# Designed miniproteins, single chains, continued (3), part 31

Each design is a single chain, and the fold is of that chain. pLDDT is the mean over its residues in the fold that is shown.

## One batch from the design tools (miniprotein)

Design m9122
Fold by ESMFold2-Fast:
Structure m9122 (fold): chain A 68 residues (1-68)
Amino acid sequence: METAAHRRAFRTLHLVGPPRSEEEIRAAVLRNDPEALLRRATAAGREFAATGDVERPLAELEALLAQR
């Protein structure tokens, strides 16, 4: 079931994650703990905002989305 936490994680991954279809992002969000997923995605986005470095946080988000 889609919760507010799932929607927040989806939005974060959609905006700052690698270019994935909405279906793929939603499936990844549903397969993971939404709070843990959001923490990982938010940390990656925060690093990008602070440093301007996209390569490492984007690679981490891609690995997370490819996991399950």
Scores: mean pLDDT 62

Design m9123
Fold by ESMFold2-Fast:
Structure m9123 (fold): chain A 72 residues (1-72)
Amino acid sequence: MSKEEIEEEILVSLTRMRLATTRKLPKEEQEEAVRELAEKYKDHPGALEEILRWAEENGLSPELIEEIRKLL
């Protein structure tokens, strides 16, 4: 694996852990945390896919889901 591939795998794992913590927050804070995380990792498609999947599975706003899809 290249350094870039290893970095992406680490970032995906960190994203999963952050999203698991986010699930314990109130819905308003979940949406804000997800938006901030998507903006932070907008250049990392693997992390964005994890964020998008989590947002869809946890019933976040359609507007936020569309914002994340546009980054992919």
Scores: mean pLDDT 78

Design m9124
Fold by ESMFold2-Fast:
Order: sequence, then C-alpha cells, then structure tokens
Structure m9124 (fold): chain A 58 residues (1-58)
Amino acid sequence: MLSEEEKKKLEEALRELGVPEEEIPKYLEQAENAALGKEDASMVVEEALRRAGITLPM
C-alpha cells in the first residue's frame, strides 16, 4: 500500500506527465492495485512511480 507521502509525490508526477486532474484518481487506484500485485502498472503509472522515487516490489 502506498503511503500518503508517496501518493502526493505520485499525483505531482502524474500532473507533470500531463495527466488531466479528472484522470489522476484512476491512475492512483491503478498504482495502489499494482503495489498490491492485483494488476500491472501502465507505462504512465510506471513513469510516474519512477519520477516519484517509488519502487514497487513484485
């Protein structure tokens, strides 16, 4: 599960990548699910995680 600090960094990374505000919650949910091993992260989420300095264990 992502911490609140990690979620804030991820939101900023998504904004920097040009993700619209209305789509940010969807990408945050995808990142949470990827962190739990429930789904694969999209390229956008992977890049946002990299920019935020977040490493997900597989």
Scores: mean pLDDT 75

Design m9125
Fold by ESMFold2-Fast:
Structure m9125 (fold): chain A 81 residues (1-81)
Amino acid sequence: AKELVREIFRAILEGNTEKAIELLEELRKKRPDLEELIEELLKSIKEGDTIKTLEALAEIARAVGDEETAEEALELVKKLT
C-alpha cells in the first residue's frame, strides 16, 4: 500500500491524471476500507483542485502508515497557500 501511495503522489506531481486514477483504482482493490478517502481524492483530481488533491492524498498516506509522503504533500499545500 505505501509503495502504491508513493506512486500516486508522483503521478499527481507529474500532472499525469490518467496514471493517478489507474493507481487509485488499484489501491481501492487492495484497501477497500479506504474507499471514502479514495473517492474524495478522485473527485479533487477530476475537479482540478490541487490543494484538495494534496490534502486528500496526505490523509490516504497517513491511513497506510506513510508519514513521509503525508508530510511532503502537506508541505506542498503550505507552499501553495
Scores: mean pLDDT 83

Design m9126
Fold by ESMFold2-Fast:
Structure m9126 (fold): chain A 73 residues (1-73)
Amino acid sequence: SKATEAALEAAALLREKGLDDLADRVFRTVMAYKEQGREEQAIELALRVTELVKRGDFEEARRLVEEAEREIA
């Protein structure tokens, strides 16, 4: 699915930058959104994280993931 592919891409990019814990958290959060039927939000989260990481905005990427984790909980 598009959500799974986007999540794998985001996680791979984060691991390339040495951010393994954040990569795992992104993947889990995207999969949680998908399992809740929130596929559009799952895709949006993964794509936004990828874009922020490409721009070097690692702290903004972390904050975005933390916000999404709170929405899932």
Scores: mean pLDDT 87

Design m9127
Fold by ESMFold2-Fast:
Structure m9127 (fold): chain A 59 residues (1-59)
Amino acid sequence: NAEAGRLLLEGIELAKAGKLEEAQRLFTRAVILDPEQALAAVEALNAGDFEKAEAIARK
């Protein structure tokens, strides 16, 4: 889902900047649009694997 992917990429950038509350709002919206993609990306992000999280969001 392209919209979910865009929200995930924006949320990952916010998380990298330490804006965790803003990132969480975008991730919540992404989960509503595409729960499989969003949960996989968030799991990678929580593991500290930003490269994997971004790759999941781009697919």
Scores: mean pLDDT 82

Design m9128
Fold by ESMFold2-Fast:
Structure m9128 (fold): chain A 64 residues (1-64)
Amino acid sequence: SPEREARLAEYEAELKEKFDEKTIQAFRSLLVEQYKDFEEEGKEPPKDERSQILYELAKRLLEA
């Protein structure tokens, strides 16, 4: 949704302010890899709020 995409863009902007581009790309790769682990291992997504946000972000990045 447009609202979700706007939120993702905000997260990227915040990361860009604190970290260089290479660090951001490494972070995105890590999140995508963690999403794949849940899918491939047949594990349930994390239930805590922080991990749910990371899982959703990784899933959105994988879809892009």
Scores: mean pLDDT 64

Design m9129
Fold by ESMFold2-Fast:
Order: sequence, then C-alpha cells, then structure tokens
Structure m9129 (fold): chain A 70 residues (1-70)
Amino acid sequence: ALEYAREVYERKSKTLSRRDALAYAVAAALAIVDPERARRLVEEAERLGVASPRTLEAMREGVREGERAA
C-alpha cells in the first residue's frame, strides 16, 4: 500500500499540484484495500467542504484507479 501510494504520487505529481497528487495517491491506495471506505471518505470530504472541487475530482479519480488495480 505505501509503496503503491508513493509510485502513484510520483506519477501524478508531474501533471497535478502536490496537494492533488497526494490526495489522488492516498485515495488510490485506500481503494485497493477498501473501495467502499474510500468512496465514503470522498463523500464525507465533499459534504464537510474540506477539499476544493479540483482536489475532490483528484480523489474520485484516485479511487477509480485503485479499484481497477485491485
């Protein structure tokens, strides 16, 4: 999980901001272990307003990539 998150972060940091790349990588790593929990955390982040629309989209794409990799 940690090594996968690091690899995804390095890849995404070339096209996303560091914050969005980190959000993507963490969401992807979580989705490999528990995709339902990953989806719920993104929904909670949106409801609480703790992330920008861009960061939320990065998290959603991360969940999709993690689910595909699992």
Scores: mean pLDDT 81

Design m9130
Fold by ESMFold2-Fast:
Structure m9130 (fold): chain A 80 residues (1-80)
Amino acid sequence: MKLFEEAEELEKKALEAAEEGKYEEALELLEKAEELALEGVEALKEEIEALGYTPEEVKEKIRERFERLKEEIKKKQKEA
């Protein structure tokens, strides 16, 4: 799970950047975190399939979650 751990660290840094008003940096960090999380799904294909999911379904849920996070940050940036 190293790729997911790295993605989680980048997501944490993105949220810290957003708290500091560094919205552009936060968005860039979220994009990198999303990429690493999607790579992590590829690495865990067999485990995901054993749980009754497809890798594609898990990737779609990850993309939806990061899209929501990016939209929230963009909204705050426009309102700030």
Scores: mean pLDDT 80

Design m9131
Fold by ESMFold2-Fast:
Structure m9131 (fold): chain A 95 residues (1-95)
Amino acid sequence: MEEILKQAEELIKKGRELLKKGNYKEAVKLYEEAIRLAREASQYDPEKASELLKEAEKALLEASREQAKKSVEELEKEIKEAVEEIKEAAERVAE
């Protein structure tokens, strides 16, 4: 049980490093794994497991928000490229 809690803590730490590097999808996966491990340990040490669950859930929410933001940025880039193509087409037929 102590080993499981330690593994969950290390996954949260690794996830935070990935989040800082912009690897949001991988960070989310690590936080989800940390939540699973903390839940498994809850029968042995519910107080520590509860604290770790709250930390992992908060980190997961943050990483999920950053992932969603990146998806919006990618969509904005696609829109900008489409607008550029339309502008070029319009300039070719501007009579």
Scores: mean pLDDT 77

Design m9132
Fold by ESMFold2-Fast:
Structure m9132 (fold): chain A 80 residues (1-80)
Amino acid sequence: VNIRAAAAWALGKIGDEAAVEPLIKALQDESQFVREAAAEALGELAKLGEQRAVEPLKKALQDESEFVRSAAAKALMALK
């Protein structure tokens, strides 16, 4: 669980376009911690101009987990 969450965060920090698809998939993970990390990572990619990250983040606002919803909201609020 923690390894997948750390991997998702690291992909966001790299800012590679190739990270977008794995992170969108991680938003569907069984673990709320993995989904939270994926939302934070997609937020970083959206700040770098990755438009494909924005729609998945908006859907994450409806996630079952309060932590995932909070991460998605913070990511979207941080966009210019």
Scores: mean pLDDT 77

Design m9133
Fold by ESMFold2-Fast:
Structure m9133 (fold): chain A 65 residues (1-65)
Amino acid sequence: SEALRELARLAEEAAREGVSLEEAAERVRRLGLELGLPESVAEAIADGVREKGARETAEGLLAAA
């Protein structure tokens, strides 16, 4: 999925920048919505960032893409 690859890239960039988990989660949520994902899916991915961290979420998204 192209959307999952773009979200993975954004999450990895947020992890490299060292932004807070909440900021990384909000960035992922907003991009997910912009890419046309349902709100429930975008929020679930954002919750993944909050629970596991941006880098681990990026790795999971890339594996699922």
Scores: mean pLDDT 85

Design m9134
Fold by ESMFold2-Fast:
Structure m9134 (fold): chain A 82 residues (1-82)
Amino acid sequence: SIEEKLKALVLLLTAESTAFISERMIKSGKMPKEELLKELETGRRLAEEVLKLAKKLNDKDLVKRAEEILKRLEELKKKVEE
């Protein structure tokens, strides 16, 4: 449905925003490691929900975008855990 697609897009944009803000905070050193990890975990949960919705909608482009943001969030988590 259009409502489910809009929900998926809003969640995707939120997850992408979380990744962007987290990357900026990692570079600035202004946010504690524990808070960064919590933010990244929130982004991961949102991106996972997008992936589930995208698969239900058979939207291959949305699946790809969700998988790309999940990979980015995992890479950022590894940088924080260094």
Scores: mean pLDDT 86

Design m9135
Fold by ESMFold2-Fast:
Structure m9135 (fold): chain A 61 residues (1-61)
Amino acid sequence: MEKEETFARAKEAARAAGLSEEEAEHLARMAVRYGERNGLSPEETVEIARLLAEGAVARRR
C-alpha cells in the first residue's frame, strides 16, 4: 500500500476512534513517520494509529 493510502487510513482510524480532524491528521502523520522509521507494514501503522487514538480518547474520560 502506498504512503498516501496508509496516511489516509490511519487518519480515518483516528477519526473513527473519536479524535477531531486536526488531531487525527497529526496522529496519522506521526504514526506514518514511526512506521517508516521502524520498518512497519501499512497494516501495522494503521493499527498503531487506531490504538493510540483510542487510548487518547479514553484518557479524556
Scores: mean pLDDT 80

Design m9136
Fold by ESMFold2-Fast:
Structure m9136 (fold): chain A 83 residues (1-83)
Amino acid sequence: GHMNLEKAKKLLKEAKKLLDKAEKALKQGKYDEAIKLAKEALKLAKEALKIAPEDDRKLILEAIGLILRAIGIIFDAELLKAK
């Protein structure tokens, strides 16, 4: 089959890009935009984790790190929206 490794790396790269945009939106007070971008990144990072080779510990840890970063941005944005 086609290399799942290459697809996983591409998904993680896109997830990182979305998280950088989400963090910028969060700093600008654009909480709904930050949540939307972080949720999209979470979906991509979770897909990367599902298709990552079980022996690629570095790629698995990168995917988990991006999942945690996305969850953190969502929680921070929701807390900052609460008045």
Scores: mean pLDDT 87

Design m9137
Fold by ESMFold2-Fast:
Structure m9137 (fold): chain A 62 residues (1-62)
Amino acid sequence: SKYLAEAIEDYIAKNPNELSLKKGDKVLIEEIVDEDFVLAVSLTTGKKGLVDKKYLRLIKEL
């Protein structure tokens, strides 16, 4: 299953595998990697990367 989520705070990527976020950005969660991280696509930038789930609020399952 895929999920729509929203960034609840800003985050600056520290490496190329991570996704930078701005508070209020919508992301599509493509894969749940582990208990802490998801693989997501920013609907704002179109970039894909790892996101710590603590920075996201789930909106809906797609």
Scores: mean pLDDT 87

Design m9138
Fold by ESMFold2-Fast:
Structure m9138 (fold): chain A 60 residues (1-60)
Amino acid sequence: GKMEEIKKLLKEIEKELVRQVILEGVQLSPEEARELMIKRLKEKFPELSDEEIEEIINNS
């Protein structure tokens, strides 16, 4: 379902961020990481409101 796809996308973003930090030496602030997650969720699920996206990120 939609929530399963959202969770899968969040896991993929997490893996991408970890890879960038470890392999490329990129240091992301918590705010920058959060902004990237919001951006990717909006791209994949444009029907989600800003409030729904924030709720998902805060509760995952």
Scores: mean pLDDT 73

Design m9139
Fold by ESMFold2-Fast:
Structure m9139 (fold): chain A 75 residues (1-75)
Amino acid sequence: SAFEELKKLIEERTEDEEEKKRALKWLEENPEKAPLLVESFELLREAREKGIEEVQERRRELIEEMERKLRELEK
């Protein structure tokens, strides 16, 4: 699950307990955003390892999808 994967990433990467609690609470309140955030983290990791050019196309598509969904929410 993207939710569980992101929760694990927050727990592993966040050293401050108060910040960890805030991040986990935000995730529990916004579980529908977890798949998109996990995809973003994976794209950033891949860009770091392989160079941004290989993931640029996929990142652009993800951003376009996010912008489309945000426009729908603002109507």
Scores: mean pLDDT 66

Design m9140
Fold by ESMFold2-Fast:
Structure m9140 (fold): chain A 66 residues (1-66)
Amino acid sequence: SAETQEVLKEAAEVLQEAKKLAEEKGDKEALERLGEASALLNESADDLEGAKEALEKAKKILEELK
């Protein structure tokens, strides 16, 4: 529970930063992929594996936007 909450918090923060960058750049593909990661995060409130996958996807998109 605590571990899942920590991962969910980190994923939400990474998603928020990535969405801001994608929106500023007008990157529609990145916004679409971030939407998918956000949906996975919302479905993973009690699923550590899903939360980690959402975090990994968000980090990858953020790296590609830099």
Scores: mean pLDDT 81

Design m9141
Fold by ESMFold2-Fast:
Structure m9141 (fold): chain A 99 residues (1-99)
Amino acid sequence: LKERIEELAKKAREGDLEAVQEAFHLGTVLYSRKDYELAIYALKPPAENGNPEAQTLLGEAYYELGDYEKAVEWYEKALALNPANERARENLEKAREAL
């Protein structure tokens, strides 16, 4: 699974938009299963590609692992792209309070 995620990340960096979408979908499934470390690997390419949903979910995965500093970073990126994202805003405040 990690090898597949790494392959998807490589293709995403090469401009394969289908690989970016597949990585996002895989990351969402991994997050729902509480496989947070693998979810982070899968969500990084779509989040780096500017997907605010992926950025929010990546922040949530970091928060679940106790990495509040990285959670804050990704929520701030999500809000920069979509200021109306109430979920990212609420999660940002929780992550800042957890520091």
Scores: mean pLDDT 83

Design m9142
Fold by ESMFold2-Fast:
Structure m9142 (fold): chain A 71 residues (1-71)
Amino acid sequence: MSEEELEQEVTLSMAKMYLSLGKHLKSKGDNEGAIESYKKAIELASSVTGPYEEEAKEVIEEAKKGIEEIE
């Protein structure tokens, strides 16, 4: 694994963490915190390229759905 591949993997993992945080905050009724976390997940996932692009796209789609369900 190259440094570039490791960086992409770490970024995707962070995006997934923010997606999970957004889902958790939404379940607790923290709509503002949930939207902020989902936006962070989209930002991080949007920077992912190469072999992780498909997984990043799934993170973006789930985060967008989470925002739409709140707004």
Scores: mean pLDDT 82

Design m9143
Fold by ESMFold2-Fast:
Structure m9143 (fold): chain A 62 residues (1-62)
Amino acid sequence: DPIEVNEKAREIAEEVLRAEEEKGEEAALELLKELYEKGVPLSDLTAAERLVLQRKAEEKKA
């Protein structure tokens, strides 16, 4: 994927998934808030949330 924003969104999604798995949904929401406060674009955060939802849907099939 030639777009760097897609790679950044994927990295954010992996961090969110890890935080939720280790510390629960509240920790994942706090991480997203911190990223927003640090100036990560809303478009990247929205793409990351979409990737998180796709990953969770895949896990339900396993």
Scores: mean pLDDT 74

Design m9144
Fold by ESMFold2-Fast:
Structure m9144 (fold): chain A 59 residues (1-59)
Amino acid sequence: SLEEARKKLREILEKKNLTLEQAQEIVDAFINQDKEKLREILKKAGVSDEEIEEILSLF
């Protein structure tokens, strides 16, 4: 569900010390349900492929 995806995303963001620009890009991609854009941004932030697929599977 989107709520489960949001919770997972929040946990990852808290651990990664992201810049404000990176955090905004992630929020925008999530709101638009742009899975490909979200995947690219999370990879750049150092999130593992396994964690990314887990988040995207909750949509």
Scores: mean pLDDT 74

Design m9145
Fold by ESMFold2-Fast:
Structure m9145 (fold): chain A 82 residues (1-82)
Amino acid sequence: MLPTAEELTKIPGVGEALAKKIVDAYKNGEFSSAEELAEKIEGVGPTLAKKLYEVLTGKKTVLEVETEIGVEELKEAVEKVF
């Protein structure tokens, strides 16, 4: 089940324009790995590309990726305080 552009916008750092580009590029076969996604889509870093690719291939849900990013942000905030 391929996620919609609207579902991808729930991922922090992904806006409507970026989500549409990602979905369109994936449907057109423009990338076949997270690394290619980061190279072909401007504004997507390697960590975000990996998470997006896992969602696009059905390995993870949008909610799972959103939760993982939230946990990483909390971890970084804690490390910055300590």
Scores: mean pLDDT 72

Design m9146
Fold by ESMFold2-Fast:
Formats: sequence, C-alpha cells, structure tokens
Structure m9146 (fold): chain A 97 residues (1-97)
Amino acid sequence: SEAEKLLEKGREYYKNGDFDKSIEYFEKAIEVAEKEGNKELLARAYTYLGNAYFDKGDYEKAIEYYQKAIDIASERDEFAPILLQAAVNLAVAKSKL
C-alpha cells in the first residue's frame, strides 16, 4: 500500500539518524493509513513516530504517540506484538521525565 511505502521511507531516514525527515514520512504514513483503514499500520506508524521523538529527546511527544499506538493496538489480540513494543517504549519514555 501507499502507507506501507511511506512507513518504509520513514524507517530508512530513522536508521540514518535523520529524525526530522523520519517524522515527516511517519506523519504522511499515518494520514494514508487512516484513509486506507489500516489499523495495524496506523499503530506501527504511531510507535515509530514515538521512537523518532524519543531519540530527539522530546519525551512528552514520544509518550503521546506511544499512547496513541497502544489505544489502537489494544483493539485486537492480533496486534499484541505492537501493543507490547509500544507499552515497553512508553515505560522507558516516562522514566526520562
């Protein structure tokens, strides 16, 4: 899907340490995932957005996006791996405040 391609591009920028560009592409992936009704990709994109803000030192923003990922991932048992990852990252981000 278009959302998956945008998510992949965001992840590539994230791996290269370009957090501002990764955020831009993750936000685009969120917009497209919402239009596609792809809740799994939406939860993944919010988790990656949280990771990018965390690595920028914006822990309040990271917490906000991890909570959004958890809210979506809590809707279905098949999203358990996403839920677990976001919950662990949320706890780490809260420890920085």
Scores: mean pLDDT 89

Design m9147
Fold by ESMFold2-Fast:
Structure m9147 (fold): chain A 67 residues (1-67)
Amino acid sequence: KEEIKKELLKKIGEILRIIGEIFDLEREIEEHKDDKELVEKLKKEIEELEKKREELLEEMKEIEEKL
């Protein structure tokens, strides 16, 4: 149980970090709204981070099922 808790906490930490990165990127988009090329690049990075977040959430659900 302790090892499983450590794995869950690690994944939670990764998810929180990703959420923070998405928030920072969204803020940068708002600050640089006139730079279309930068906005497109940042939006693509957000999409990749959102995909990774969903993958981590799925992994956490699989771990919770086995608890």
Scores: mean pLDDT 81

Design m9148
Fold by ESMFold2-Fast:
Structure m9148 (fold): chain A 83 residues (1-83)
Amino acid sequence: LSAVDYLMQGLVAFLNKNYSAAISNFNKAIALDPSNATAYNNLGIAYAQLGKYAEAIANFNKAIALNPANSTAKNNLAAAQAA
């Protein structure tokens, strides 16, 4: 499976509210493509859905570091910090 395949499987799991499976698949996507800012942002969102805000914040910061123009990750970071 490619990084894109794992990203897609993670998104499907997320939509089914299986956040643990989403996290597992996003981590596999990152293992194959460590520079994928989108995968880190999605991983952060999945952690936030589980109430794991420290892990969410870490992943949003990584997404921003990889792509500083990522407004979505910046907005998600602010929301997680307010929680």
Scores: mean pLDDT 87

Design m9149
Fold by ESMFold2-Fast:
Structure m9149 (fold): chain A 95 residues (1-95)
Amino acid sequence: EFEERIKENPNDAEAYYELGDYLRGQNRLEEAVKAYEKAIKLDPNNAKAYYNLGWVYYQLEDYEKAIEYFKKAIELDPNNTLAKKMLKYVEEKLK
C-alpha cells in the first residue's frame, strides 16, 4: 500500500497525497497535515492536495491556514467550485 510505495519511491508525491487522505479519513489530522505537506513539496501543482490540506486545517479550526490553502487550490485550479465555496464559508466564519 502507501507505506510500501513510499519505501520503494520516497519521492512519490501521489503516495503521500493518498496517505494524507487515508490519515484524514482516520481523523489523524496532524499526521494528515505532514503527509499533505510532503505531497505538495514534491508536487507543488497538486491542487487537490492544497484543497484537502485546507479541509484538514478547517477541521483543526485553524481558519486562517484553511483560507490560505483554499486560495492556493483555486489559484492552481480556478474551476474548483468546491474550493471557492469553502473559501467563502470559512471567510464568513471569521466575521
Scores: mean pLDDT 84

Design m9150
Fold by ESMFold2-Fast:
Structure m9150 (fold): chain A 63 residues (1-63)
Amino acid sequence: LPPLTPREAAILGRALEGESQAAIAEALGISQATVTRTLDRLVAWGYLARDANGRVHRGPAAA
């Protein structure tokens, strides 16, 4: 797996705590679009998984 940047690790942690994309963006001082794109990469890399309802969960690479 590629190493996570500090920002990617922070977004991963907050998403696993159930924070919304808007809340993560505000907390980290970044755009919501950046959060969305980072979450998409984390899903692609297996750190997160999305269910049929779009909810994110811990992925196999994070277990």
Scores: mean pLDDT 75

Design m9151
Fold by ESMFold2-Fast:
Structure m9151 (fold): chain A 65 residues (1-65)
Amino acid sequence: VKEEAIKMLENALKALKDDPELVKILEEALRKAKEGDLEGAIEILKKSTHPRLRALAKELEELVK
């Protein structure tokens, strides 16, 4: 679960590389996920209004169930 969450966040970082605001949010979420705080990572993503980050947060919530 943790490794899958980290991969999803890393893939999103690569895809959204051109947006510095999204990169910062994803880097913070990735840091939390690496620390084992998956709920914290999800909350960081949920604070974003970006539809891709909100979708990613939802996918991570389903993964953690």
Scores: mean pLDDT 79

Design m9152
Fold by ESMFold2-Fast:
Structure m9152 (fold): chain A 61 residues (1-61)
Amino acid sequence: SRLEEAIRRLAEELQRRAPGPRSVEEIEEELRKQVKELQEKEGLSDEELTELIEGILQLAE
């Protein structure tokens, strides 16, 4: 899905900026949990969350 692709890209960017012992896959799993919690708490759609993550990635240039 578009949201899942955005989460993966964000995990890759975070790993690049602060290389640590965690793999990209581990960061992605953590982000997925946070995104789900935020979606349930704020009532955001997959599309709205995707736009937010893509916006963060653009600012991270």
Scores: mean pLDDT 79

Design m9153
Fold by ESMFold2-Fast:
Structure m9153 (fold): chain A 97 residues (1-97)
Amino acid sequence: METIYWGVKLDESWSEEEQLKKGKELTEEFKKLAEKNKGSKIEVYVVPTSAASVEAGYMVYEAAKEENKEATLHAAHEKAEEVAKLGEEEKKKFEEK
């Protein structure tokens, strides 16, 4: 069974307003990816560095869940950078197809 990993890492040097804005942008992107991947298991990983980053991750998860019922949400402290990179690589594969 194919599993798709999407990492949400917001730069903690950004303002709360900038983090929330990025969260909204990521929500739209991940919603489109979830719609294209309805048959795959989707795992969303969030780095909980701030209240804004947690909210952004929840927004992404809710949007993904509407398009794909098997979407799950996880907190990622130790592997956050690897998961975020994996999500970007997975996104690129769908854009190149």
Scores: mean pLDDT 63

Design m9154
Fold by ESMFold2-Fast:
Structure m9154 (fold): chain A 69 residues (1-69)
Amino acid sequence: SLVEKYQEAKKKFEEALKQGNLEEAKKYGEEAAKYVGEWLRSQGLPDDLIDAGVEAVRKEYEEKIEKAK
């Protein structure tokens, strides 16, 4: 399911941050944002709201990476 894919990406993101692998964390943060977008689309949201939601999640993960530097 999309929820399981999102949880796996989130877990890998947190593991990469813990290991100090910021490039790997960036990759999994982007995968998590992708699965959020797919989930929002499955809920029938308009494309502009999907794009806004994906961007918000992407920025949240980017801020976590920046704070880890």
Scores: mean pLDDT 83

Design m9155
Fold by ESMFold2-Fast:
Structure m9155 (fold): chain A 64 residues (1-64)
Amino acid sequence: DLQAKIKELQQKLNQLEAILEGLKKQYKTASPEDKPKIQAEIKAIEAEIKKLKAEIAKLEQQLA
């Protein structure tokens, strides 16, 4: 069950990292007016990724 939870969280992490990559590419080509909005979205996704990585690490630590 614990390993299944880790796998599910890793899949979610991969999805968020793909979204982040897309947003970073979009930011490079965005107008000055759109950049602040995209930057805010990048920051939000980075925060979610950080939280998810911490949760995965905590669960992996419980297996060791």
Scores: mean pLDDT 85

Design m9156
Fold by ESMFold2-Fast:
Structure m9156 (fold): chain A 64 residues (1-64)
Amino acid sequence: SIEEAEKLKEKGEEAFAKGDYETAVKYYTEALNILKEELGPTSPELEEIERNLVLALIKLEEAK
């Protein structure tokens, strides 16, 4: 559900704030999959979570 995706997004944001970028990527990816199923591949909400996922991936690479 969209509500489940929002909760996963919040968990991803919490992990990101803690510097746990690997966990942030996991939660953002789960939220993205739910939003694709519920809203389709081109929704504005999907674009937002995709941007968050890309940022988390960049930070994860920087943390190596």
Scores: mean pLDDT 79

Design m9157
Fold by ESMFold2-Fast:
Structure m9157 (fold): chain A 83 residues (1-83)
Amino acid sequence: DVDMKTMTVQQAAGMVNNKDQAIEYGNQAIKQSQQGTPVQGANNMKIATHLYTGVVPVDKKDKDKLKQQTDDAQQQAQKQQKK
């Protein structure tokens, strides 16, 4: 799944050792947003969120809520890109 497979979530999740990696992906997302496309940044932020919840013990239902939040943020980014 994931519309833009810039990076495979499965591959990234398999290499997660600490929360630092999730933060790094989030930082990359911010940089990409500043360099042109907020949509691409939102996509990378979605990956960072998945990595974070994979490392931090979170309830199954809480994970689903976070997924919907990132999805909503991605749609908002698309609207913001139009200005």
Scores: mean pLDDT 59

